# Designed miniproteins, single chains, continued (3), part 77

Each design is a single chain, and the fold is of that chain. pLDDT is the mean over its residues in the fold that is shown.

## One batch from the design tools (miniprotein)

Design m10674
Fold by ESMFold2-Fast:
Structure m10674 (fold): chain A 87 residues (1-87)
Amino acid sequence: SEEDLRKIYEAAKSLIGQEFESWDELAKAAVEALKKAGNVEDIKVERGTDSNGREVIRITAKVNGKEYEVDLYVEGNKVIGADVREK
């Protein structure tokens, strides 16, 4: 739903400006933030790139039967942006 999408986006946005010691710590923090958005299942975290070749941490998650994709834009281990979409 649009409400679930907004909750996921707010959770992802909460990470913007945070810098982590490692990729593993960043991935863990991202998963924990998304779990606060509600009944989140089937979480997958991977490294990726956006359509412009920018480095992202890509998270896929199922919320209330729908699959969502979160791209966290990163500079090293610092989150500088977030984008969320239904998959």
Scores: mean pLDDT 82

Design m10675
Fold by ESMFold2-Fast:
Structure m10675 (fold): chain A 56 residues (1-56)
Amino acid sequence: SARRESVIAAAQQMGLPLSRLEPLSIEEIVRLAAEQYQSSVATVRRALRALGAEVP
């Protein structure tokens, strides 16, 4: 979906490799980024949206 593609593109801009992101849902991508950058889910969602992602 266009939404999922936007989240993957934004997460790649944040430094997450595509191979790690492809099997994951949007919520799993958000949690992975939050864990990797030791940030809250809310902070990661804002960062992804700033990079053009359509995060729910």
Scores: mean pLDDT 84

Design m10676
Fold by ESMFold2-Fast:
Structure m10676 (fold): chain A 76 residues (1-76)
Amino acid sequence: MNQEDIRKAFEKLTENVELVERSDEEYEEIARIIMKLLNQKDERSFSLVYELLKEKGGPARGDFELLKEAVKQQEE
């Protein structure tokens, strides 16, 4: 997955989700989860996701759990 694919996936995940300001530690944790959902392990991809979270905010915990389930089903 390239940088554009990651940006598009992030935008899609956050389009209908309330974005809130979170701590750096929470952004790192959310980035790791997104990386698993996208089946990416590259440092470059992680850095891009982390940057996007810091730029746009992260989903609330409950919403992120629901998105994790939904994204998993859609990747079929």
Scores: mean pLDDT 71

Design m10677
Fold by ESMFold2-Fast:
Structure m10677 (fold): chain A 91 residues (1-91)
Amino acid sequence: SEREKLRKEAIQMLASLGVMRMALYVEIKEAEKKGDEEKVEELKKKLEELLEIEKKLQEALNDENTSNEEIEKLIKEAKELLEEVKKWLKE
């Protein structure tokens, strides 16, 4: 079923978001140790964006009234955010 396919992809995406969240926590701690307050705030903003997408995706999966199109949109947004954060952290 289309819903089952989307559910599996969303679960995989949530796992990827969890890994990135842990990476951002590590980067925040390193920036705090260096006293780089501006970097800490940048990292916290990226963490907030990630946490919001994670929450929306979790809520969508638990709500039978959420359309398949909305779940697909959230998966796409999560993928885009992950790629942006990965590139930014490696810079």
Scores: mean pLDDT 86

Design m10678
Fold by ESMFold2-Fast:
Structure m10678 (fold): chain A 63 residues (1-63)
Amino acid sequence: MEELKVRETKFKDKNGKELTLVSVLDSKDNLVEASIKDENGNLIKEPTKDEEELKKKVEELLK
């Protein structure tokens, strides 16, 4: 049974609003799932294992 690690990374969107990328990683640092929350804890991006979908959403938020 592998231990899961939760990693939170804060970044600002194009309007200067603080968002948090929450990544769940396995013991080998492989992505299990990731989601994006706003400053109030609301989900901006639902949990996904698709790294390309996640990258696209981050790019939309930064542009």
Scores: mean pLDDT 78

Design m10679
Fold by ESMFold2-Fast:
Structure m10679 (fold): chain A 87 residues (1-87)
Amino acid sequence: SVEVLAKELLLAMVEGDKARYNALMNEILSQPGLFEQVAKEIQRIARELLPEAEGSPAERVRKTIEYLKNNPEALKEFKEELEKLKK
């Protein structure tokens, strides 16, 4: 699932889990076109979680990661929704 891969990448970045990030990126890059789909999904998720965030696509993702790091309730909800998607 593109949504699962996008949310797993965001979570790896929030947690600073470089090993998990690299493993996910290797999987994504092994499939032609999947990186573009995951990147678009990350932008959609960032807009959903932090709609007021401004700047470049990369800056919006960084602000969304910082938001999740600083908002434990939002991070808990994000993790719970991700676990539901994996079942």
Scores: mean pLDDT 85

Design m10680
Fold by ESMFold2-Fast:
Order: structure tokens, then C-alpha cells, then sequence
Structure m10680 (fold): chain A 56 residues (1-56)
């Protein structure tokens, strides 16, 4: 998806600071992705959750 490709590019260039709280991490990444892609919260959340699991 466009969101997944964007997250891959983002993590390649910049690594966001991730906390020990999954909720905080997901909120941060979902807001970031939503602002850049304009995708719905549902779509962004799904991709962010998958990406968080790979990144952490």
C-alpha cells in the first residue's frame, strides 16, 4: 500500500523515537502517516501496527 511504502521510506531516512508504550508509539506513527498520506485512520492504523511489530 502507499502507506506501507511511505513508512518504509521514512524508516530508511529517519527513525522516529519509539517509547516502551505500544499505545504511544502507534498514536505517534498513525498521526505522522495520516498527516503525510491523507489516508483514513483505519487504513493508517492497520499499516502502522504491522510496521511497529517489524520495527520493534
Amino acid sequence: TAVEKLLLSFLDDFRPPLSTSKNVDIKFLTTFVRNITGESVTHSLKVVTEFYEKYS
Scores: mean pLDDT 61

Design m10681
Fold by ESMFold2-Fast:
Structure m10681 (fold): chain A 65 residues (1-65)
Amino acid sequence: GAEAEAARREEETLDNISKETILKAVKDMYHAGLVSKEEYEKIVKAIEKAKNGREKLQALFSILK
């Protein structure tokens, strides 16, 4: 039904928004000099491998530590 399609779209939207938003934030941090190029590339790769928002946040957190 329409509800199933809406739920799928919502999950896709949340995943895509989270990924895009985090990648943009990390890019801004790199341009501001808050992270090195090596750290930036490592974070980007970790986010690309993450399947959900929690894994994306864990990837960010482990590198910012």
Scores: mean pLDDT 68

Design m10682
Fold by ESMFold2-Fast:
Structure m10682 (fold): chain A 94 residues (1-94)
Amino acid sequence: PLEAISRALDAVGRAMDAAEKAGEEETVQLLGEAISHLGEAARYVENGDLEKAREHLRRAIEALEQAGKVAKSPETQKAIDEALRAVREALEAL
């Protein structure tokens, strides 16, 4: 589970880099929310609280879906789609 969350964090980080290069401040803020929730999910996995970990992974998915709706550049949208896939894989791994 932690390895899947780590891969999701890497994917969201790439989406954030793309959004920053595109000047998409609202998208960057939403991606920051996703990173925060992924960090909390990792902490709950380490503590054995898988229910709260799942809750935070679902919140990360919500933030990424909102980021995808406001993203303007094709590169940012593609990176968000990859991040959504990684977070969903992390949720299924729990």
Scores: mean pLDDT 90

Design m10683
Fold by ESMFold2-Fast:
Structure m10683 (fold): chain A 96 residues (1-96)
Amino acid sequence: EGEELRQGTLALVFTSGGIADGISVDPELAPEAQRLYDQGKAEVERLLAEGERAEKEDREKGTELYRQALAYAQAVLDQLSALADQAMAKQEKAKS
């Protein structure tokens, strides 16, 4: 379970990076997307590192921190996806 939670969290971080990169072409949304991704990645990496340390003494405590990291990564992905939708809507409106 801990390994699956870690792998899932890393996959969400990777996906979030790709979404943030896609937004980077929008000068209004790019700074917000970049801050959200950078801050989100730092917090997720912090939670994963704390989980790895906690798991050495208490497996359940480590697993709980991995669940927190996964939930945080998902929340960041959801926010970045909303910004990507805004960027895409702006591009379609510019083409019309």
Scores: mean pLDDT 81

Design m10684
Fold by ESMFold2-Fast:
Formats: sequence, structure tokens, C-alpha cells
Structure m10684 (fold): chain A 94 residues (1-94)
Amino acid sequence: LVEEARELVRRAIELAREAAKAMKEGNILKAIGYIIAALGDLIEAERLLKESGVRDPNLERAIEDIREAIRAILKGDFEKGEEHLERAEAALAA
């Protein structure tokens, strides 16, 4: 469970980086695809950790930042969306 959660977190970090890159390239649809995939991986990682009796506050923070990134992008605030993606990556790397 913990090793599976770690792999999902690693993948989510890479997906968040690809999303930030796509946003800088102006490919918003591609960025949204990567962000949704990252969110899915993080939610599954949280589920696996909770099943093991583990709570990770950095993972919870990253999930919220990814959700805020989606909200910002849907409102057309791409700069704020990118800021939230960077915060999520920082939380996951801590």
C-alpha cells in the first residue's frame, strides 16, 4: 500500500510538471488533462495511505492545490493556476 502510494505520488509530480509546461506553451486543454490525471493519482495515493493508517498533510495540501489550480484555470486565471501547480509540486517534494 505505502509503496503503491509512493509510485502514484511520483507519477503525480511528473504529471504536474507536464501540466505547467503545457500551460507555458499555451496548450490549456493538454494542461487540464495532465492536472486531472495528477489529481486522480493523488486521491488514490491518499486512499491507500489511509488504509495503512497513515495521514500525510503534504499530500492533503497538494490535493487542495491541484483542485484550486483547476478552479483557477476554469475561471481563465492561468497565472494563478500555474502558481497552484507549483505549490502542489513543492508540497509533494517536501
Scores: mean pLDDT 85

Design m10685
Fold by ESMFold2-Fast:
Structure m10685 (fold): chain A 78 residues (1-78)
Amino acid sequence: MKELLEKMKKAVEKAFEKVIEKFKLSEEIKKLVKEYLETEDPKERVKILKEIIKLLEKEGINTDEFSKLFVEELLNQD
């Protein structure tokens, strides 16, 4: 379980970096992504994720396309 969580954390980090490059995300979104990756508390992570989603929508990023690319990057980790 702990090893799976660490693997998921690294996969999420890598997926976020690639999605940031593809969508040319703002510095505000990059800052929240960094805070998300540095946060160990699952409840606080969910709060940060909600703020990231809110900023993505504010910046006009299609959340469906974002999710699709993010999942593709996660699946490409093996």
Scores: mean pLDDT 74

Design m10686
Fold by ESMFold2-Fast:
Structure m10686 (fold): chain A 67 residues (1-67)
Amino acid sequence: MAKVKKILEELKKKLPFLTDEQIDEIYRLIIEKKESIENAIYAVSTKFGFTLEETEEMLKIAREILK
């Protein structure tokens, strides 16, 4: 829980192209659907049409915090 919120905060801070709606969808997938953070990022990237580079930047931030 605490690490998930920290990841979402860092994503919003470092990647200003992310909207509040997109951040909320990542949180919803993790909490309601019990998805991993990586699966939630992939699902949101597919749903909102993010590029491979944008998806990789999100995954990099998430992985750094999970270490």
Scores: mean pLDDT 81

Design m10687
Fold by ESMFold2-Fast:
Structure m10687 (fold): chain A 93 residues (1-93)
Amino acid sequence: SGEEKARKLGEELKEEVKKKGLEAAEKLNVEETAKILGEKLVEAEERLDKFVAEASKDPSAKPVVEKIANEAMAEILAIANEIYKEKLEKEKE
């Protein structure tokens, strides 16, 4: 279903942002980590927006898919913010 596909995409994007964000935080400085996180957030938003646009061709799917995409994007942003916060605290020490 469109709902199941939206949930799977959201989980895949969360894992990708987390993996790439943590890799950047381990190997790069704060500025470069912020840049990678920002790039991954833009990629995630673009992929979710494209998925919502395609799924919204079915009007019955639109409100459910939009809700799932918005919730996934909020969770992705929270993951990116936590990685950035932890990187800032390590740089201070």
Scores: mean pLDDT 86

Design m10688
Fold by ESMFold2-Fast:
Parts: structure tokens; sequence; C-alpha cells
Structure m10688 (fold): chain A 72 residues (1-72)
């Protein structure tokens, strides 16, 4: 499901597992996964990092990774 794929992407982001991130992105639309994470993750700093990555072409992937690593 899209929810399961989004949660798998979240765990890959937290772990900085680039091979797993690529494998997930090859099977799914990355934008849809990130939009789904906005519904599933109740952390405002992470949601802001995801929104910024989706809307700001200058937002770095490393900023998204850092935000994911701070989740508990």
Amino acid sequence: SLEEAALELLEALKAQDFDRMVAIAEKNDLKELLEKLLELVDDEAFREAVRRFLTDPNASFNDLLRAARTLK
C-alpha cells in the first residue's frame, strides 16, 4: 500500500539508507510518498521539512534527512 511504502521510506530516511530509498522511489512516486508522510507523521518540524522539499527547488535532500533523524 501507499501507506506501507511511505513508512518504509521514512525508516530509510532515518537510517540514511540510500540504496533502500532508491529502491522505494523506483517502485513509487516520491511526491505521493512524501505527501502521505505529511498525513502520517505528527511532527511539525518534519512536516515543514517535507513541505519545503516539495515546494522549494533549492531545498536540499540533506535537510530532509536531518529532519527525519530527529524524529522519535
Scores: mean pLDDT 81

Design m10689
Fold by ESMFold2-Fast:
Structure m10689 (fold): chain A 57 residues (1-57)
Amino acid sequence: SDALTEAALAVIRAGGSGAQAGAYLVTVLGASPEEASAAGKRAVEEARREGIEEKPP
């Protein structure tokens, strides 16, 4: 569970969106959509605490 949040955070730190992080967790790491959604939300919140914002479309 923690590893999913770290993987999602790494995607966001590389300039990806929360949606891209979620897709990565499902497609590459085999997470369920529910787990990917939860981990993606946690990673976005953590990135915001670090001053990293999701890039707009």
Scores: mean pLDDT 75

Design m10690
Fold by ESMFold2-Fast:
Structure m10690 (fold): chain A 101 residues (1-101)
Amino acid sequence: SEKVEELERLVEEMEKALENGDYQAFLAAATRLRQVAAEALPDLSPEHREKFVEELQAFDDALGELQRLLDDPNATPEQIKEAGRRLLEEARRLLEVLREA
């Protein structure tokens, strides 16, 4: 699947950016991953679509939390990295749902 291959590449880009502390590159990859994931929605069966929408919401919640921490002057580097790791975990879950479809 072309979309699965693109999501795999984007997850790898997010992993590299997080390891390097490059949150600009991380958010750019995450934003593109969300766009590609949303574009896959019409191609899914109804059952896979329901699960995927739930995982996409979890991804959006994790993305919003990371953005909130990046704008918080009291947020520690450790808190930001943990939020980035959680967003990466949600990106991997979206990839898993599409691989099963």
Scores: mean pLDDT 87

Design m10691
Fold by ESMFold2-Fast:
Structure m10691 (fold): chain A 68 residues (1-68)
Amino acid sequence: MPSPMDKIDEILKEKGFTKILATGAIPDEEDPNKTIYITIAIKDGKRTRLTAYVEGNEIVDLEIEDLE
């Protein structure tokens, strides 16, 4: 099965992100079945934070925020 990381990478490629700088995973303190993935990527020379909320192996919510 593709991992949540593989799914995030495909979403980033589809949205035109050119480079992934860092990815981290944080367990959700209120729901042990959920994991929060935070990825820093570059698009058009700008740094962007992508936050994916994952339940099991499925991305259930996705937030994108420009950092620069």
Scores: mean pLDDT 75

Design m10692
Fold by ESMFold2-Fast:
Structure m10692 (fold): chain A 59 residues (1-59)
Amino acid sequence: GHHSGEAAGLGGAGGLAKNGSSEKGAQATRDATVEAERAGLDEREAYELGYKAGAAGGG
């Protein structure tokens, strides 16, 4: 839907461990979050990237 990105951002912050339901998703989420933080992104942006990585690897 039109607000999928907004919902994904909110869900990522609160549900990375639950939404990334596979080992691959969990590892990708961690790596993406660490990289985002090192790149100077805010906590919210780090979680959004982690959520996307988790979704890509955790399907």
Scores: mean pLDDT 58

Design m10693
Fold by ESMFold2-Fast:
Structure m10693 (fold): chain A 96 residues (1-96)
Amino acid sequence: GLEDYEQGLKFLDQGNYDLASYYFTRSWLLGSASVKQVRDGADRIIEQHPDSSGSLIGLGTRYYKQGNYDKSIEYYTKAIEIDDTEGARLGLEKAK
């Protein structure tokens, strides 16, 4: 629901990029957030922490939206290898 997107914003403001990425991904995959909202959230995480698990989740989501499912799976898998988060797992399952 809309709550997932708002939780993502809260965690982003707290500097918790992994939970922010989880809630943005969940909101998008469940149809609660627009492509623009997810893109804007992912871009903010990537700009602030380009080597974090959250940034890799953002890249996975970006490639999924471009229809590049192989690259999407690659980046979600890399995110899981760094930190096995619910956001990375949820994105990977959707990209398969």
Scores: mean pLDDT 71

Design m10694
Fold by ESMFold2-Fast:
Formats: C-alpha cells, sequence, structure tokens
Structure m10694 (fold): chain A 93 residues (1-93)
C-alpha cells in the first residue's frame, strides 16, 4: 500500500520520497490514514529543520489534504496554515 510507503520513507528521512509516495496514494484514491498524516507532518518538520521551506510547505499541504479526507477539519486548517507559512518563507529566500 502506498500509504505504508509514505510512513517508511518519512522514517528514513527521505522527505522527497515521502511527498512523491503521498501524491501517488492520493491520486490512486487510497484510503486516507492517520499514520500518513503523521508521516507527512514528520517529513515537513524535517524539511523545515533543514531549511528546505519549499519541501516543508508541500509536505504540510499534503498532510492537510489527507486530514481533510479523514474529516479532521481542525487539523487540516492548522496544517494549511503551516504550509502557507513555509511557502512564504521559501518565496523570501
Amino acid sequence: MLAERVVELAKAGDVEGAIRAAREAIRAGERPTREMVEALIEAGVQAARAGDYELAAEAFRLAAEVAERLGDERLARRLRGAAETYARLAARA
């Protein structure tokens, strides 16, 4: 399952791999999971810590999309806010 791949890649520190796997899972219509949201948040935090704000923004944007599909509108809103913040930081670099 692609969602399991997102978790594995995020734990391995492969932020770009986790983002690609998440896009594939979403496009394939795979069932959204809490574990996928958590893995994408981890990937976003790793990217932000490394100063890669573009990757951080994308990871948080995808995490928000998965959270919305799970019906967690409050978490989705918070994650979209994080994505917007990092996108603005990337644009200033």
Scores: mean pLDDT 86

Design m10695
Fold by ESMFold2-Fast:
Structure m10695 (fold): chain A 99 residues (1-99)
Amino acid sequence: MALEIARAAAEGRWEKAAELLAEALGISLETARELLRAVEEEDGEVLERFVEWVKKQSLEQQLALQAFVAGLAARTFGVPEEEIEAALARAREHIAAQL
């Protein structure tokens, strides 16, 4: 579930976030941990390649990545969970409109 990924990221539960991302995106746990490390290290090249890959995947996989990003933003800027849920609903509509 997208909301569970956002919560794990917002709470800084990185191992849980990696597990949920791996399951949602259909990637290995190792690859999910590499993505989290790229975020921590601000590795723009790795992040850009990953975003491009996800844009070619299913709506649910795109929403999973958006949930992770929303959780990171909530952790950094103190966004409440209700706003994350609303943002994910809007993201789903936006992605669906592009399909």
Scores: mean pLDDT 77

Design m10696
Fold by ESMFold2-Fast:
Structure m10696 (fold): chain A 63 residues (1-63)
Amino acid sequence: SSLVDYLEAYLKRHPNLSEQQKVDLIYTLAQIAKIRGDEEAFNELLEKLLEMKAYDTVEKLLG
């Protein structure tokens, strides 16, 4: 998806992002995916947050 491709490109250009900055970026993109009804992108971004153990952020996305 374009949102996941954007994330991958952004992370390659910004290798020194903190873990929290990465979580915040993925959260923003996951919210955009949810609003657009892009379930594939939403699930991929959610899995990345779970791998990072960002459980509080995951709970915010799921409601």
Scores: mean pLDDT 89

Design m10697
Fold by ESMFold2-Fast:
Structure m10697 (fold): chain A 65 residues (1-65)
Amino acid sequence: MLEIKLTDLYDSLKEPYSSSDAIIKKLEEQKITKLTLYLPSGIKVELEFDPKTKELNVVKAEELK
């Protein structure tokens, strides 16, 4: 699984749409369908990327101790 920091996604959302599109394009090019994010709040989030809709869906979220 590819691990991406949530801060990188948040920066893409604040930046021009081109930055968000670059992340989606990278996921499509590498055929990555599952992602794990480690949030600075200590939460582990598992995401699934749907290449047909180009959406990231939250599959699981857990607090790390």
Scores: mean pLDDT 61

Design m10698
Fold by ESMFold2-Fast:
Structure m10698 (fold): chain A 94 residues (1-94)
Amino acid sequence: EWEELLKKAEQYAKEGKYREATIYALDSVAVALEQAGKEVEAAIALMIRGIVKSENLTKEEAAQAIRFAADLAERSGLTDVAEKLRKLAEKIEK
């Protein structure tokens, strides 16, 4: 379930591991989008994940990537997923 991946993202964020937090957040979105039949949007999330995994992310960069994923989820009708991702981005940016 996408909720379990999001919990891992929240845990990594609390540990200051922003790259790992962003990767798990993107995995969560990709799973939710795939379950909703949004294959193209899921593929976009996985492309961003591929870029992120090779980068050292600042808090600001991680929050921006997660907000982009939240926007992708919202545009696909996954409002609950989008809201939880935006809350995660806010927690990281503090």
Scores: mean pLDDT 84

Design m10699
Fold by ESMFold2-Fast:
Structure m10699 (fold): chain A 94 residues (1-94)
Amino acid sequence: GLVTPTPEQMAALEEAAKRVFEVADQEEKRIRDALGDTPEARKAIQDIANLAVASVLRLVGLALDGATPEQIRAEADRDIELIRKKADEYIAKG
């Protein structure tokens, strides 16, 4: 069953979500700089935004399932690396 997160879990979740969105914003800018205002860039930016939202929803789910702050941070780190890798793939194809 879902549990009420501790203050430490909530702090880790808020910091992790902030990092995910900050990285997504940075990668969206990097895609725009590399690909310009193109349909390919627009699709790539949308996919990066979708990955960030999916990541934050996953992190919320982990907190509600009683994951430790360390587990929340580790998942955010994995999701951030996936976002960066996906941005690299889009830039390489442009």
Scores: mean pLDDT 88

Design m10700
Fold by ESMFold2-Fast:
Structure m10700 (fold): chain A 64 residues (1-64)
Amino acid sequence: MSLGVRLALHEFPQIPEEVLLEYVERIRRGEVSVEEAARELSRKYGLSFKTAKGLLEGVLTLDE
């Protein structure tokens, strides 16, 4: 598992690993935008949009 995913799961344990990995892979494949994924995570897990977007961007940056 990438360092980005591990750090995200440590900071936001309320997000299941399988869900986070699904969103990251869908973004990487161009199936969903970071903004769309951030809105869904914000809605489902009670994060602010800014926090959810920063989380996803951080994971994507560390995964390259």
Scores: mean pLDDT 75

Design m10701
Fold by ESMFold2-Fast:
Formats: C-alpha cells, structure tokens, sequence
Structure m10701 (fold): chain A 93 residues (1-93)
C-alpha cells in the first residue's frame, strides 16, 4: 500500500503540472480519478480524514472537467459515485 500511495501521489503531481500547461477536461478527469483512487486506498487503511480530503479533491477535479465538457457522461458518473462515497464516509464514527 505504501508503494501504491507513492505512485498515486506522484501521478497527482504529474497531472497538476500538466494542467498548468493544458487545463483540459481529460487532464482534470485523470486528476479526479487519481485522487479518488488515493481516497479509496486511505479508506481501505482506515485513514478516514485523509480519504475524505482525497475524495473532496477528486470532486473538485471532476467538477472542473464537467465545466469544460458538460456532456462527459463518464465524469458525471464518477462525480456522483465519489460524492456518494464521501457522504457515506462522513457518517462513519
């Protein structure tokens, strides 16, 4: 899990740098996906506060993707799933 976390953090940093040069819907979707995977990893490790933070960042990225491409059905589906996951997680004690 530590290696997977490092890979996801590296990928997130790469997409952030790419977005400075190319703020495309595709790059925002990839950033959102990477944050969601990081959130899933933190949740599996019981690190709920870190998972919540990662899911919130994924939601922000997917919303940016949809601002640029409102017809992206895949981004809409992933946004909804991530929002539902975040809501469930916030209800856990």
Amino acid sequence: SAEKRAQLESKIEEYKQLLEKDPSALNYNQLGKAYKELGDLYESEGQYDLAINAYEKAIEAYKKALELNPDDEAAKVELKKTQEKLAELKQLK
Scores: mean pLDDT 87

Design m10702
Fold by ESMFold2-Fast:
Structure m10702 (fold): chain A 66 residues (1-66)
Amino acid sequence: SAAERAAARALAERIAQLKAKELAAKYPDETVTYTVTQVGDTTFQAVVTAGDVVETFTVDASLLLL
């Protein structure tokens, strides 16, 4: 549903922002960037980059129902 998609996107964006904050504190001399991309109907992928460090998280709406 649209509500499930919106919830999954919001969670993916929150995870990306929190991880970006963590990596910025850990690697103060690196430029930290993040992207959130829809990869399925209710699935979003968050990618956070700090120099050579790349962390990827996949969030699906089904995880929010557990």
Scores: mean pLDDT 82

Design m10703
Fold by ESMFold2-Fast:
Structure m10703 (fold): chain A 73 residues (1-73)
Amino acid sequence: SAEEQARKLEEEARAVEEQAKRDLDQARAATAELQAVDPERGRALGDRGMDQVQGAAKAVIDALRAQAQAVRA
């Protein structure tokens, strides 16, 4: 059914969201290690990397949720 298809897309979006949380936790740990060597550059590189990961994840999540909405239409 359309509702089952929409739910699968929403579940996929949640899986992407949870994976992004794990990826960000790992990125924070890596940033902390980098900051121990070079605090200024380590922070700047880490912030840019985390922003890129968040942006990519948001695009996928938004697309999946939009598809779920379209299936219900």
Scores: mean pLDDT 85

Design m10704
Fold by ESMFold2-Fast:
Structure m10704 (fold): chain A 91 residues (1-91)
Amino acid sequence: TQKKVEELVNKSKEQTREAWRYLQEARDKGTGTPENLELHKEALTLAREAVKLSEEAIKLDPDYDQAWGTLSAGRTVLNEAELAVEEGEKL
């Protein structure tokens, strides 16, 4: 239903916003700290959920344009979080 698609999209937007917040906080803490890595891991978890929610919305209604936008945004933050966690684990 349209309501279900809207709920998934709104939740995806919220998770993407929170993931970016954690990435910004991690940058302020500096590289190579356990706190920085933990914040990056939290961003990764949120980014994965954002992508999953957008993909679910697209499966329910592929014509819901906003879902494609939130998928793109979620994939962007997911890529950033994945790179940040990978770099942190090498330190």
Scores: mean pLDDT 86

Design m10705
Fold by ESMFold2-Fast:
Parts: structure tokens; sequence; C-alpha cells
Structure m10705 (fold): chain A 110 residues (1-110)
């Protein structure tokens, strides 16, 4: 099983609901990235999913840790940081993944 397939299997157990169609679309978008960017996206998403699997929620400290990791690996505007933070706090994992992919695709195209 690939790291992304293992990630989506873990997500299906948390009831945080990416649909099968959303998982397939996300997988195809990740496959379009460089190996380095794909690994960083999978790493961040796996971290979010693992923290949710253990605690059923994200603490403010865990959210800020995820945001710090994002800032280290991706070029983010202040507005994108606030939106990613808001989506994590809302447990909108589908919306978080969508914005992360938009950022990664922009960085890949640059």
Amino acid sequence: MSDIERMFEALSKTDTALSEEQRAALGERIAGLSDDLAGKVVGILSRVINELNENGRLTDEQVEGIIAGLRLHFSLSDAEVEELRARLRALDIAGFAQLLMEVAERQHAA
C-alpha cells in the first residue's frame, strides 16, 4: 500500500469524511506534483489524520505545529495561513486538503 493509500485508509476510520471521489481527485492531484512536494503534502495530511485518530480533535498547539510545518515547506500568504488554521479548527479536512493542494500546485508551477 502506498503512503497516500495508507493515509486515506486511516482517514476512513476517523469519520472526518473525504468521500471516495474526493480521495481519488486528491490522489490524482498529488500524482501531478514533484516527488518532493508530493511527499510534503502527504506528510502534512498524514500528521493531521494521525492527530485526529489519537485525540478525535486538534488542540491549538497541534494546529500551530501543523501551520509551522506548512510555513517551513510552502510559500503561504497571511490570508492562506489564516484560512488553513480556520479549516483545521473546524475539522474541515476536505477544505484544508483542497487549499493545501492549491498552494502546492502553485509552488510546483513556479
Scores: mean pLDDT 75

Design m10706
Fold by ESMFold2-Fast:
Structure m10706 (fold): chain A 94 residues (1-94)
Amino acid sequence: ESKKKKEEIENLEKQAEQALATAQTGGAAGIAALRQLVFIANQLDSLGYTDKAKQVLQQTFDLGVRIEETSTGDDQLDASSVIVAAASQLSALK
């Protein structure tokens, strides 16, 4: 694998790490970070890093479930929509 590909994946992994940290705070900001993680996973897959994309989507799904379980009203609905998006993408990559 080339150094350039390693740098690309490293940048996406850093973005995913920051978004995961934000997602753990919950609420609207956490849910927005979960949506960003789904987008990052799609980028990783488009670059051929499907295993990394699956890992990010699984983490997004797990965090989304935790946020949904502790949320009410609009935040619960928004978290549910992200869970569905992550699950659908995981299914598509299998």
Scores: mean pLDDT 82

Design m10707
Fold by ESMFold2-Fast:
Structure m10707 (fold): chain A 70 residues (1-70)
Amino acid sequence: ERRRRLKALELATEIIKKNPEFSVEVGELARAFIAGDFERLKEIAKRIVEKNPELQELVDKMLEAYEELR
């Protein structure tokens, strides 16, 4: 619960700091992460990567962090 929220904010902040144009999508990604909604997390992650493939590594890092904190 607390660890998921802190990790989501940490990773979302890192992505937004480098790519502020994706702040809305990354905010949605962080909310799905905090809520424990893995299906929505994957759906939003796919949309971000489809629009900017260079974010693949950061998005994958966030998905891996979610799996570790299940």
Scores: mean pLDDT 76

Design m10708
Fold by ESMFold2-Fast:
Structure m10708 (fold): chain A 89 residues (1-89)
Amino acid sequence: MDQQFRDQSDQIDQGSRDIRRHVQDSRQGTPDHFRQVAISASQSMQAGSNRNRTLASQSTNSSVQQYLNDVSRQNQDYSRQFTDIARQI
């Protein structure tokens, strides 16, 4: 019995901490936070572009190569858009 009450208390404490973190994160919606999110998104898209270009070079199927190259270009365009958003914040 004592262990079940302690486990339930720990779950309530954890949930309370998670709610406090979420409220703090919502208040951290500063321009700097949004700028960092946009920069991270830009970097993620650039990494995706590089990966898809590498996979395209390794593919022996021309349709797959074209598809991966097109996705790579699209990821580069999104990376530029996120960089521009970060500059505007």
Scores: mean pLDDT 68

